# Designed miniproteins, single chains, part 86

Each design is a single chain, and the fold is of that chain. pLDDT is the mean over its residues in the fold that is shown.

## One batch from the design tools (miniprotein)

Design m3164
Fold by ESMFold2-Fast:
Structure m3164 (fold): chain A 100 residues (1-100)
Amino acid sequence: FEELKEEILKKIEELIKLVMEELKQTEDHKLILKLIGHILRLIGLQFDLERAKTLEELLEITEEVIELAKEVLSLTKNEEIKKKLEKLIEELKELKKKIE
């Protein structure tokens, strides 16, 4: 259980870093606001993860992280960030299978 929490936390931290990379590379003010919103949602998920006591809660958090990663993937035009997000999404899907 604690090992699963640590793996999910690492994936959330990786996604935050990718969103921050996209934020540094964009001049589109609408995209900047959306990316800031995604960072705030991810920080909220870190708090939820720390409070999580059941596998069901870990599954819900992991599913939300996958959804956020897919949203960021749809917003980015940077090929390097896209590849890293696609890899992260696949790693999150494998992590979800371990929780199930």
Scores: mean pLDDT 84

Design m3165
Fold by ESMFold2-Fast:
Structure m3165 (fold): chain A 56 residues (1-56)
Amino acid sequence: SAEELKKKALEAYKNKDYKTYTELSKQAIRLLYEETGKSFSDITNEILKEIQEIHK
């Protein structure tokens, strides 16, 4: 699912595996766009917000 891909992308980011993060994030964003109808900008901003939470 899109949520599973997003979770895996964020785990890769936590592990500083930016290659895997980029690949999985692209897949998650595409699926979220198709499933939710949100803009790419909105989806990307939501992911960036979650990254900010990791840095708290």
Scores: mean pLDDT 78

Design m3166
Fold by ESMFold2-Fast:
Structure m3166 (fold): chain A 83 residues (1-83)
Amino acid sequence: MDEEIERAIMEIGAAVLKVAGHTPAADAILRLIDLGTEESKALAREMLHRLFAGEDPLEVLRWAAEKASGEERKILEDAIARL
């Protein structure tokens, strides 16, 4: 898929989560998309998948933080602190 189209789809997913009341998770996903690494985009995609599957936002954020390092981990730890 074109990078622009993939980004737009993920941003729409994050907007839907924010409307549903999952603001810290949605903001973390948007920050991971903005970071723009293949690893950060892969984390954002999997987080969206798991959240739309009905998984608990705190558990999804913890899962992602355990897999992440550096700036990605900082984004996720910041989101957990805002829950």
Scores: mean pLDDT 83

Design m3167
Fold by ESMFold2-Fast:
Structure m3167 (fold): chain A 68 residues (1-68)
Amino acid sequence: EKEALELLKKALELAKQGKIDEALELLREALKLLGESDDHIDAVISKLKSLSQEEAIKLIEELIKLYE
């Protein structure tokens, strides 16, 4: 969980820099460490790709808060 939380925080930092593809790659790794299924991870990543940068940042912040 600690390692996953650090990856989520790095993903948030990259998303704030507009590096969305890199942020989503770290988010995928974090969700795998949290025990999420590949199908669920793919669904979350697809949803985030459909959002604006601001909306994606907000969702990543909520995920960090959930796992803190």
Scores: mean pLDDT 80

Design m3168
Fold by ESMFold2-Fast:
Structure m3168 (fold): chain A 65 residues (1-65)
Amino acid sequence: MEEEIEREVREALALIYLHLGKQAFEKGDYEEAIKWFEKAVELAKGTSVEPEARKALEDARKKLQ
């Protein structure tokens, strides 16, 4: 099931990018955090990770306003 494998891979990568973004956010590198969170959101589309990734991106963007 190629579609299922693709979703699992996208979800795993989304979690990795979400964690990288959170590390950057914690360090105060909000521009770098946004870059990682944008990648996480794209990969997380249609997965259980999407709401968390989207919220993290919103929080990071808010810091640069």
Scores: mean pLDDT 81

Design m3169
Fold by ESMFold2-Fast:
Structure m3169 (fold): chain A 68 residues (1-68)
Amino acid sequence: VAEALKEIVRILNESEIPAEKAAGIALRGVGLALEGASPEQILLEAARLAEEHGDLEAAERLRRLAEE
């Protein structure tokens, strides 16, 4: 879980998503981790939100990590 959250923060920092929206995605990931979600679930939710905010490259990078 910690590794998934680290990768989400790294990808969001490298993305074009505005800082306030990126923070929301990261906080959602932390919330899911506290609820016991798997690393795969956390990465896929972050990917969905990145795509919703228009960063398809960040979304694809996050989905790729979920498959590892």
Scores: mean pLDDT 79

Design m3170
Fold by ESMFold2-Fast:
Structure m3170 (fold): chain A 76 residues (1-76)
Amino acid sequence: KEKAREEIKKILKEAGLEDLTPEVLESFDRILSQEKPDPALIVGTVLLVLGRLLEAGNPKADEVSRKILKVIEKAV
């Protein structure tokens, strides 16, 4: 689990989204604490990252969001 948290932090830092790290990690911790992960919480977390990247005009918005989703899916 700690490895997944560090991977998320790295992805967000490389994407210039360090300011979102506390919120994304809090959502990730909530997902991991659930007996059965809520798909809406997972999707919402990914969309938060995607939305910020799209607002910033980042051409790799979909790639970065996909990386976050893969980390979450592997951890659950």
Scores: mean pLDDT 81

Design m3171
Fold by ESMFold2-Fast:
Structure m3171 (fold): chain A 120 residues (1-120)
Amino acid sequence: SDEEFKKLREELQKAVDEAIKAGTLESARKFMEKALEILSKVKDPEKARRLLAFVVDAMIDIIENTDASKEEIVALAREFVEKLREILLSLGFPKETVDNVAESLLRLFESVADEKAAAR
């Protein structure tokens, strides 16, 4: 339901705030695992797409606020993207669409990690 979707978004926002406050690779991983678990439970493709947009924005914020090396951040992003591929395929999205989304997200997260590294 829309009310259940709102509750899931509120739970994810709380997890984002906690991950940013902690600022560690471990807290970023914990958020990633929670977000993937929530996404895996959403059976409606349109709701999954809307939730994924929120999770992507949240991952960018977490990466920008995480005290970790570029290599550690990129490794975490690759793990996230690979697990996300499995979820999207299970939801019935075409392989080509999933491959394109995965490649785009990995490039985005690598770009954010590069920009963060260059700023220091």
Scores: mean pLDDT 85

Design m3172
Fold by ESMFold2-Fast:
Structure m3172 (fold): chain A 65 residues (1-65)
Amino acid sequence: SMEEEQRRKEELEALAREAGFEIVSLSPAVAVVEGDFSTQAARDAAEELRRHARRLGVGLVFRER
């Protein structure tokens, strides 16, 4: 439903912001996440975001800033 799609979008955007990342593109199936992945903490946060996205049925593409 549109309500479920909106919730997934808001959840992914909130998680990305908490990790210091930005969602620069979002479709129903794929999100492009931009950030600095040079630290272990950032890489761990990216893996958590991947796990959340997989549960929501959304693929992630990571782009280095």
Scores: mean pLDDT 80

Design m3173
Fold by ESMFold2-Fast:
Structure m3173 (fold): chain A 60 residues (1-60)
Amino acid sequence: STAEEAFLRGIEAYNARDYAGAVAAYNEALRLKPDLAAARENRDLAIAELERLGREVPAA
């Protein structure tokens, strides 16, 4: 998959309130395209939601 496809999967997961899935998808987007600022920004928001809920953050 492309970085853009991984980024869109992250958006879909986040909207479904699957924040762990969102972080995993954004990590894949950043692995494929490290300078994709939108993926980094959205990953940080998903991590903040996991921390607020007391859930584990997926490894990069």
Scores: mean pLDDT 84

Design m3174
Fold by ESMFold2-Fast:
Structure m3174 (fold): chain A 62 residues (1-62)
Amino acid sequence: MLDEEEAPLNEEQKEVVRKVAEALRIIGDKTMEILRLLKEGDYKKAEELAKEANEKALSKLK
């Protein structure tokens, strides 16, 4: 049980926060990698990662 110094969120709010946090983290991490690939001139990998990041992030929000 993790109620000590825990944020005062109910189960529904915790689920929403978790989904949004996961989606944002996926987008953030993938965005940095995509930018790196673009700097290296690897446009194909950058495009593929952008598509994967979009699909995965949207899936977490459903």
Scores: mean pLDDT 73

Design m3175
Fold by ESMFold2-Fast:
Structure m3175 (fold): chain A 63 residues (1-63)
Amino acid sequence: SERLEKARQAALEGAEALARGFELLTGKKATYEVEITDDTVTVRVEAGDLVFDKTYSIDEVLS
């Protein structure tokens, strides 16, 4: 659906921005992953020992 595609795009852009921030803070290469279901989106970003792992509703991502 268009909503899921828009949510995926927003989550990927946010994850990429956060990954760049983690690289700045740690001096290490960051990795990121976005998992999307019909009702949620999970964003995970890691750099060294720094981890961000949060789940949002699709509506929260699209607000």
Scores: mean pLDDT 84

Design m3176
Fold by ESMFold2-Fast:
Structure m3176 (fold): chain A 65 residues (1-65)
Amino acid sequence: SEEQREEAARAAEEVLSKELGNIRKQIADTSNEKKQRALQIGAENIERTREEQVKLVAERIRKVE
């Protein structure tokens, strides 16, 4: 149903927001410039492709049902 799709999308956005928060924390906590750069690129890629990532995560959540 559309309600289940909407709930899955919200759960997916929450998962992505938590993952971005974890990446930002790791950037703050690490002194390794190479690791900081890799993490920053990862976060930027997630944000740039956020709509697509939300759809992929929501689909995975729905398949677990």
Scores: mean pLDDT 77

Design m3177
Fold by ESMFold2-Fast:
Structure m3177 (fold): chain A 65 residues (1-65)
Amino acid sequence: MAEEAAYRAGYEAGKKVADQGGSLNTAKIAGSLAGVEAARQVGGDIGTGSLNGYRGGKKGAEEVG
């Protein structure tokens, strides 16, 4: 599903940002961008990708701490 793909891509992007010393806000933005790309690849829309990628990015960054 597009929601799942976006969340997972966002999670990986957010985790990578946090691993590099980036802020939570940077991780959320990176997650949103990664989520949009992942969602579009499976036929999802930008809104679904950005929202779920943002959520994933936040979670990924929190998991580094």
Scores: mean pLDDT 82

Design m3178
Fold by ESMFold2-Fast:
Structure m3178 (fold): chain A 61 residues (1-61)
Amino acid sequence: SANEGHARAAAGAGAESAAAGTGEAKDLWQRYGMLAAQAALAGDDVRAQEYGRLAGRASKA
């Protein structure tokens, strides 16, 4: 892929919606870890960093 300006306009809208729903997301760290890996593979470094941080926080909690 050679498009670097296609889609980077969400940045957690879905994640925030999910977090506002419940506290039953004990395995969120796994989900965020997967998302971080996907973002890194897609070349979206900012998103990868964001999800990586969320995974770390979820794992700590």
Scores: mean pLDDT 63

Design m3179
Fold by ESMFold2-Fast:
Structure m3179 (fold): chain A 80 residues (1-80)
Amino acid sequence: MIEELKKLAEEFAEKVDSPEARERIRQLGEDLVKAVKEKNYAKAIAAIMGIVSVGLEEGRLDEANEFAIKALKLADEAMK
């Protein structure tokens, strides 16, 4: 579900206050979508962990955890 992954990353970006952090999440979301299209598991995991890291730096612990769970599930299903 590539469009759902894109939406999930965009929704997470809106939850951070820093414009720089928001843009970084958006860029990593594009990397995630590309990795899933390419069925590159390592690249997809790296992008998800990158987004989670930005969320943790912004103090969004619960939102980062929810993003990780949902993104991993969607990426796994999309790469089957």
Scores: mean pLDDT 84

Design m3180
Fold by ESMFold2-Fast:
Structure m3180 (fold): chain A 67 residues (1-67)
Amino acid sequence: MVVFEGGDASLLINEYGLSPEEAAELIEYAKKNGLSIDDVVKAIQELKENGEPITLENVKEQLDKLK
């Protein structure tokens, strides 16, 4: 049971340095693909572990691997 709430955008902004606009776009992209905030966090963590930049495009590519 994962519902996107106002705190989810704040998590992405405060812990990962995303803009409010980037956080909102990633949340909507995840919802569209049946993914949760935990999946978005996992995608960001995989980018960090691989030394890849945390950009909107790179996070979306990681989310696509979780479909």
Scores: mean pLDDT 76

Design m3181
Fold by ESMFold2-Fast:
Parts: C-alpha cells; sequence; structure tokens
Structure m3181 (fold): chain A 70 residues (1-70)
C-alpha cells in the first residue's frame, strides 16, 4: 500500500474507534446514525487514499462526540 493509503486507513481506524465509544456509551440513535454515515464516508476516503478527507471526517466524529451531552 502507498503511504497515503496507510495514513487514510489510520484515520478510518480512529473514526471507527469514535463510533465504538459512542455505541458503548449508549449515544442517541440520531448521533449513532450521523456517525455511521461519517464512518461510511471515511471508509470510501480510505479506499481512495484520500488522507485529507479521511482526516476531516475523523475530526467530525470527534466534534460529534464532544457535542453529544447525555
Amino acid sequence: PSQEELDAEVYLALALMGYAIAKTNKASPETLSRLEKIVAEAERAAQAGDVDRAKELTEQVSKILREDDK
């Protein structure tokens, strides 16, 4: 794999970890649906080796997790 593909996969792994944390903490169905869509986009970005997109999507996951109060 190229370095870009590997870097994008690392960001995908971080996004998946964020989703797993949200699910374990019983986040709302609305939050989980938003995260599932972002993770699906991150998977596509990783397959394309789009590091910038994968990073942006991972940052969106982190933002959603911080804003999900309760």
Scores: mean pLDDT 79

Design m3182
Fold by ESMFold2-Fast:
Structure m3182 (fold): chain A 57 residues (1-57)
Amino acid sequence: MTDEQIEKLREHAKSLGLTDEEIDELIAFLKKLNLSYQEGLEIVEAFAENKKRREKL
C-alpha cells in the first residue's frame, strides 16, 4: 500500500469508530500480509462491524 492509501484507511477506520491503537494494529497487520488497499478496507470494515455489535454507547 502507498502512504496515501494508508492515510485513507486511517481516516475511514476512524470514521467507523476505531481507536488510533486499533487502527495502528490493523495497518501493521495489513503491511505484514502485503494486502491491497481494497482488502484493507474490507478487513477494517469487518473489524468495525464486529466492534459495533459488542460495544454500546
Scores: mean pLDDT 78

Design m3183
Fold by ESMFold2-Fast:
Structure m3183 (fold): chain A 61 residues (1-61)
Amino acid sequence: SALTEQARASLAKGEEAYAAGDYAAASTGFHEARVLAEQAGDEALAKEAAENRERALKMAS
């Protein structure tokens, strides 16, 4: 679905920001990916995005 594709795009943006050391931007991207994945009903993608967001937040602390 379009929502699943948007969720994957937001996840990829979060991953790129994380690789660049921009943990604030990574956290935002992963949060957006989770919300879109939840709306798409993709529970596995939503879980992946939530776990990646937690990882980014820990790096920012």
Scores: mean pLDDT 87

Design m3184
Fold by ESMFold2-Fast:
Structure m3184 (fold): chain A 99 residues (1-99)
Amino acid sequence: MEELRKKAESYQNKMDEYIKKVEELAREIAARDPRVRTAAEGLISLAKYGSPDAAIDAARTLLELVSEENRPLAEEALKYVQKMKKYSDEAEKLRKEIE
């Protein structure tokens, strides 16, 4: 039980780290391409407050809308939200084992 709680805490810390990376990438994209600012802000909001699936959908939308020069940043943001989903799923499994 204690080991599983520590592992869940580690996964939550990784989620927080990835949320910060997504936020930084989305802000950089919005600064470079103001036309996608609303989509980038939507991604930040969904990464922080929404489901990982919603964040993935938002990252996919942002990737389709960005200029070609900013595509690598949008692809990196998508990879981080996909990692967030994996850690979220693992944390959910651990939560079931703890309770």
Scores: mean pLDDT 80

Design m3185
Fold by ESMFold2-Fast:
Structure m3185 (fold): chain A 81 residues (1-81)
Amino acid sequence: SAEELIKEAEEVEEEDPRKAAELYREAGEEYMKEGTIEGYEKAIEAYERAAKLYRELGDEESALEAEINAGIARIKLGLLK
């Protein structure tokens, strides 16, 4: 589940930031699929965490993709609020 992916990401973030970024990205994708206000809010948080880690790793392409997906989640959230 998305919640399990977030927990795993948090547990490995210090030791393996690359793995944590991938897990946050995957969690964001799962939250997006829920199509709910809570899902989009959690997707934004997950994608922003992934983007931060990718940027710290020098992976600007993955960081930009995560930022774009967070932006899409914000737009979808706005349509529901």
Scores: mean pLDDT 89

Design m3186
Fold by ESMFold2-Fast:
Structure m3186 (fold): chain A 60 residues (1-60)
Amino acid sequence: MPTKEEEEKELLEHAREKFKKLSEEEIKEVTKSGLEVLKEEFPDRPELIEEFKKIAEEEM
């Protein structure tokens, strides 16, 4: 669907590519900050938050 959900999925894919370039320490810091932002911007989307955490864990 060309919806907000699909747009957010692309955001997560972009985050994954970014995390591949970072060290484990950098990923941890970016993930912490990113989770705070995602919780504030998308409080109705716990799935988005969990996927973001999963991507960070995969790249650490």
Scores: mean pLDDT 75

Design m3187
Fold by ESMFold2-Fast:
Structure m3187 (fold): chain A 71 residues (1-71)
Amino acid sequence: EVDELLAEIERLVGPEAAALARSYYGNGTLDVEDLRRIVEDPELAEELRKKAETIRQMADGGHAGARALAQ
């Protein structure tokens, strides 16, 4: 179930977004229902993609803002 939802997220919005969703699921930030909503809602899927890209860019650029997004 979870692996199928993560595979679908990867197919829709790419591996970085899927990796972020997996991390949030592993930490209890997202549950299985949240993952289903991301798959079903293109706007949520796009927000996840943008969040993953922002975190990646902040990490690569040395931006302190990545810590703020984790709060």
Scores: mean pLDDT 73

Design m3188
Fold by ESMFold2-Fast:
Structure m3188 (fold): chain A 41 residues (1-41)
Amino acid sequence: MEKEKEIYELMQKALEAYRKGNFDEADKYIKEANKLALEAS
């Protein structure tokens, strides 16, 4: 399963959105990454 890699990519997208000032988009990616992390547990 590629969940670990997908979590990492989502976190990187969140950081990129945060740096661009798109806080709503950053929050969206963080929530998606957290959901995948919980499913992987």
Scores: mean pLDDT 79

Design m3189
Fold by ESMFold2-Fast:
Structure m3189 (fold): chain A 90 residues (1-90)
Amino acid sequence: SPLPPAISDDILESKNAGEAEIISELLDALTNKDYEEGVPKAVKLAKELGLSLEKLLEMAEKIAESMGVSEEELEELKKAIEKAWEELEK
């Protein structure tokens, strides 16, 4: 059965708050050049919120673009995200 609108809005608001935490973790990882700490936290949050890998990678692209990060640095971040995503399935 479909959820009542009030419950659906609550889920969406919780999801948006979690997306903000994911953005914060990815931003911190890019700023500190430390993908080993921030990326696994962002991946765990994304999985808990039911976000897809594609959505998480899109978020990483937007953050990197806003920071003026090079394409090579963005590709390294994406590889770290994909690796952490796969490792956390095991």
Scores: mean pLDDT 73

Design m3190
Fold by ESMFold2-Fast:
Structure m3190 (fold): chain A 68 residues (1-68)
Amino acid sequence: GARAELDAALAWLQEFPELTAERVGDDAIRASGNLSVETLIGLALRLIGDFPSLRVRVRGNTIELTAL
């Protein structure tokens, strides 16, 4: 379910030392870092593939995940 996928996505994003990933409220994750926009988009595409119950958005240098 979406909650379990949020927990798994957060744990995965926290493995990247160049990213600061945190829970925002109960149903969202924000990850930010000094990566290129192209790299952030690549990470977002992997998240879309691996976590189909989550909505993934890229805003500037930030990836936002929310439950669908």
Scores: mean pLDDT 81

Design m3191
Fold by ESMFold2-Fast:
Structure m3191 (fold): chain A 62 residues (1-62)
Amino acid sequence: RIDGEVELALLEIKAAVAKNAGDFETAARYYEQASVLAEKLGLHDTAEEFRKKAEEARKQAE
């Protein structure tokens, strides 16, 4: 069974891959999912960081 930390790492990788491909909307979506999961795990600082990355990706997307 996948631990929440592994799932967070996979979401971050998916977001980075999307960002490298220029798909900032998909990157923002994965960062948002990572933020929600981080909050659920009690990782508040990590959740805040992912929220900022999602907002930044959305600004790149428009």
Scores: mean pLDDT 80

Design m3192
Fold by ESMFold2-Fast:
Structure m3192 (fold): chain A 72 residues (1-72)
Amino acid sequence: SSLSKEDQEKIDKINEELGEEIEKKELYEKKKVIEFLKEKIEEIKKLKKAGKLKEKVANTLIEHLNVLIEQL
């Protein structure tokens, strides 16, 4: 498919970090969670533009976060 094992491992690490951040911030309201996820999408877009994240990794994470927002 479109992702290498190395890219998948990077995605897995970032997803783990996102889960930890959500728990640490004790987000109690659905709207706060959505706002947090939207902010993370913007951070990922900035890292992609800066060349700090590979396009495939960034796009996969953005798609994942958008799906989470839609299902909340």
Scores: mean pLDDT 82

Design m3193
Fold by ESMFold2-Fast:
Structure m3193 (fold): chain A 70 residues (1-70)
Amino acid sequence: MDEAHIDAIVEAAVAQGVLEASQAEEVREIMLASPSLEELRERLRERGFPEETIEEIVRMRRVVANAESA
């Protein structure tokens, strides 16, 4: 996934209240280091993010990935 897509997902998550602004850089780094949805989910869980937050971020990334594959 392109860095621009990751940046867009993180910005949207902050704007929607899924993430606090202070969490944006940490989540961005995790997304850049996580090539799969499974790895992204596990890394966010390891960093102590709530399951609700994890599933919303994974959903956002899946939507972007599906749009690129269409």
Scores: mean pLDDT 78

Design m3194
Fold by ESMFold2-Fast:
Structure m3194 (fold): chain A 92 residues (1-92)
Amino acid sequence: PELARRTLREAEEVLENEEEVREEALASGFSEEQVERALEAARLFAEAARAALEGRLEEATRLLEEAARILAELQGREADAERARELARLMT
């Protein structure tokens, strides 16, 4: 339960600072498409954490796997992809 709550907090923090994250990423040379994909993964992570906290483990696992796949495909998102994969494994 604590891992799911922590994941939700971290994902919500990224989403709450979406504008700032976008500005910093674009200034660093990332494309708008890459930023939008990363934010999509963060939204899926938040939804997965909520599903897990509500006891909907099958839905949570599916959402985590989708988020992990998106993060793994993005350049410069290596740490986030590793965290997503680890969480997905722990939920299965």
Scores: mean pLDDT 70

Design m3195
Fold by ESMFold2-Fast:
Structure m3195 (fold): chain A 85 residues (1-85)
Amino acid sequence: ELEKKREEFYEKLKEIDKLIKKAHEEKDKEEKIKILEELIEKLKELIKFLEENPEIFSEEDRKKLLEQLEGAIEQAKKKIEELKK
């Protein structure tokens, strides 16, 4: 139950880390934008997962994680805007 949902969270987080690394390594502007857009979608999915499963973390830890994930989305959006210039 609780442990299994926490494992799902960390697996989703690994997928996000892989996309971040892929975005850093990508030199093609259009491909990089595409990876960053996929990253934003995965971050939104993870936020929704945390909102739907509030029991897997303490209220303080959940709030901190949500702030970090929302911050990552804003940074990715800013990077896409810079790349489109």
Scores: mean pLDDT 85

Design m3196
Fold by ESMFold2-Fast:
Structure m3196 (fold): chain A 69 residues (1-69)
Amino acid sequence: SKEEERERMKRAFGLLDKDKDGKISVEEMREVAESLGYEYDENDPIETLFKFLAEKVKNNEIEVPKEVE
């Protein structure tokens, strides 16, 4: 269900939360999505990005950068 996918996404993104305040920056989310082949547009609703990432999390295909150069 959408609720289960949203919770998985929240947990996965919690690993990216450097501030440990329970919030992930939009920039970090876009960086992860872009590394998976998503091209973001400032006019795209954030829901499209969430949908893309939720599908990747469901398939255990989400890869997060451990080091940024």
Scores: mean pLDDT 58

Design m3197
Fold by ESMFold2-Fast:
Structure m3197 (fold): chain A 63 residues (1-63)
Amino acid sequence: DELLAKLTELLKPTSPNAKALLKKAAEAYQAGDVETAQLYVIAAGLREGLPSEKIKEAVSLLK
């Protein structure tokens, strides 16, 4: 999945929980649920302790 690959490259998740959240984000986006996909990306970024700028950049990939 190209979206999951881009999200993983941008956020570089290290925890199993963050990786699972990004996979759920990609699956929600493919199902047409953009809002849920954005929430999963935000949750993954927060779990990794990423700065808000990086999380916003990742969320922009879902628009």
Scores: mean pLDDT 81

Design m3198
Fold by ESMFold2-Fast:
Structure m3198 (fold): chain A 90 residues (1-90)
Amino acid sequence: MRERIRAETEASVLALGAAVALRLGDGEAAAEYLRRLAELVRREFPEDPLGQEAAELLEEAARAAEEGDLEKARELFKKAMELLNKALAE
């Protein structure tokens, strides 16, 4: 429970950081938050197909943000968060 609570808190902070960076147009900061969130999701959901798909979308969002395609990064981030919320509900 302690490690899971820490992971959930860390995920929330990273997701908020990514959302704020994307809104401000800071692609480099957004990419850093998105990569850290993807790493956390892969670690916490190693055998969950929804979690793994969410992590892949977060990695794609990070690449899009680095390339300056913030619209694509926002869309991929949104899809990743929807999948992560489904993984947490099941």
Scores: mean pLDDT 81

Design m3199
Fold by ESMFold2-Fast:
Structure m3199 (fold): chain A 60 residues (1-60)
Amino acid sequence: MSLEEKTLKAREKMLEAQQELDDALLDPNATEEEIKEKKEKYEKAREEALKLQEELEKSR
């Protein structure tokens, strides 16, 4: 898998995690713990995507 493919996949994972977090925030039955888990997943995915994007930019 190329660096471009890894970056695209990481960005897609970040967007999916953001959607899950947004859905949890809009769900009146979601617990604080569930929201916290979704937020942590999003933050982790965002960090990975940003790191790969930086590496991709350096390769240009």
Scores: mean pLDDT 81

Design m3200
Fold by ESMFold2-Fast:
Structure m3200 (fold): chain A 71 residues (1-71)
Amino acid sequence: SQDEIVEALLADPELAEKVGVRLVLEGADPEIASAIGRAAYEGDREALREAIARLSPEQQAVLREAVARYG
């Protein structure tokens, strides 16, 4: 679920940074990827949810797969 993804990224900001890089390589907006990494580093759950919600459905699938593999 999205809540599980949010908690995984908050628990591991290095994972959030790696996932952010992958999202950019898959065509995501670098601003959104940076917002995800920053929110995870700062422990801002609501900012993290908002940043993830700005991703396309395809990019959200990439995020879920990366967290499942590394989280």
Scores: mean pLDDT 84

Design m3201
Fold by ESMFold2-Fast:
Structure m3201 (fold): chain A 56 residues (1-56)
Amino acid sequence: PLYRVVRIPEGSELGRAGVRVGDLLTPAQIARILGLDDPALAVALALREGLIERVE
């Protein structure tokens, strides 16, 4: 599954990783950026914070 970046808060891990609004990320990439070992948890946290949306 792919997720589109919709928001990058100032000072966030997404911003520090050089990600831009509109980028398409896999769960593994989101986990790497957030420093988490669980891709499902990383996606759940990013969705909850309004940082990404699912692309279908």
Scores: mean pLDDT 84

Design m3202
Fold by ESMFold2-Fast:
Order: C-alpha cells, then sequence, then structure tokens
Structure m3202 (fold): chain A 84 residues (1-84)
C-alpha cells in the first residue's frame, strides 16, 4: 500500500534525476537527489539514502546553496542518529 506508492514515487524521482542530469540542470539534480534520499530513508534503505543525501549536499555546496546544504546535512545527521 504506502510502501508500493513510495516505490512508485522513487521510480518517478529516478526519472527526474536522469532528466536533470541529461539537461545539465544541477539545481533540479540536487533536488531530485534529496527527495530520493528521503524516500529511501522511509523504505529503511539507509545506505542508499546516505549516498543520495551526501551527493545532494555536495552539489548544493557547489551551487552556493549553503543554507540548503546545511539543512540537508543536519537532517541526515539527525536521521542517522535516530536509527541507532
Amino acid sequence: SDEELLREKIEELEERLRRAREAGDREAEARALAELGAAYLKLGKVEEAKRLFEEAIALYRELGREELAEGLRAFLERALKALE
């Protein structure tokens, strides 16, 4: 049910990520990576989520979106802490 809808959302976000990368739209890429990371956390796929968030954080930093990068970093740290 909810997990099935979440997996469908992940497939849509993976297509959004692919399109953003093909277009060279780095802001759309960072956003898609962050949303994918959040979706993978909801599925309990922590390692996949961590990689996606770390990539989004790095990209936001390169784009000068320091507030967004710091917000995602803080969210990831809190989420990982809550799982231990």
Scores: mean pLDDT 87

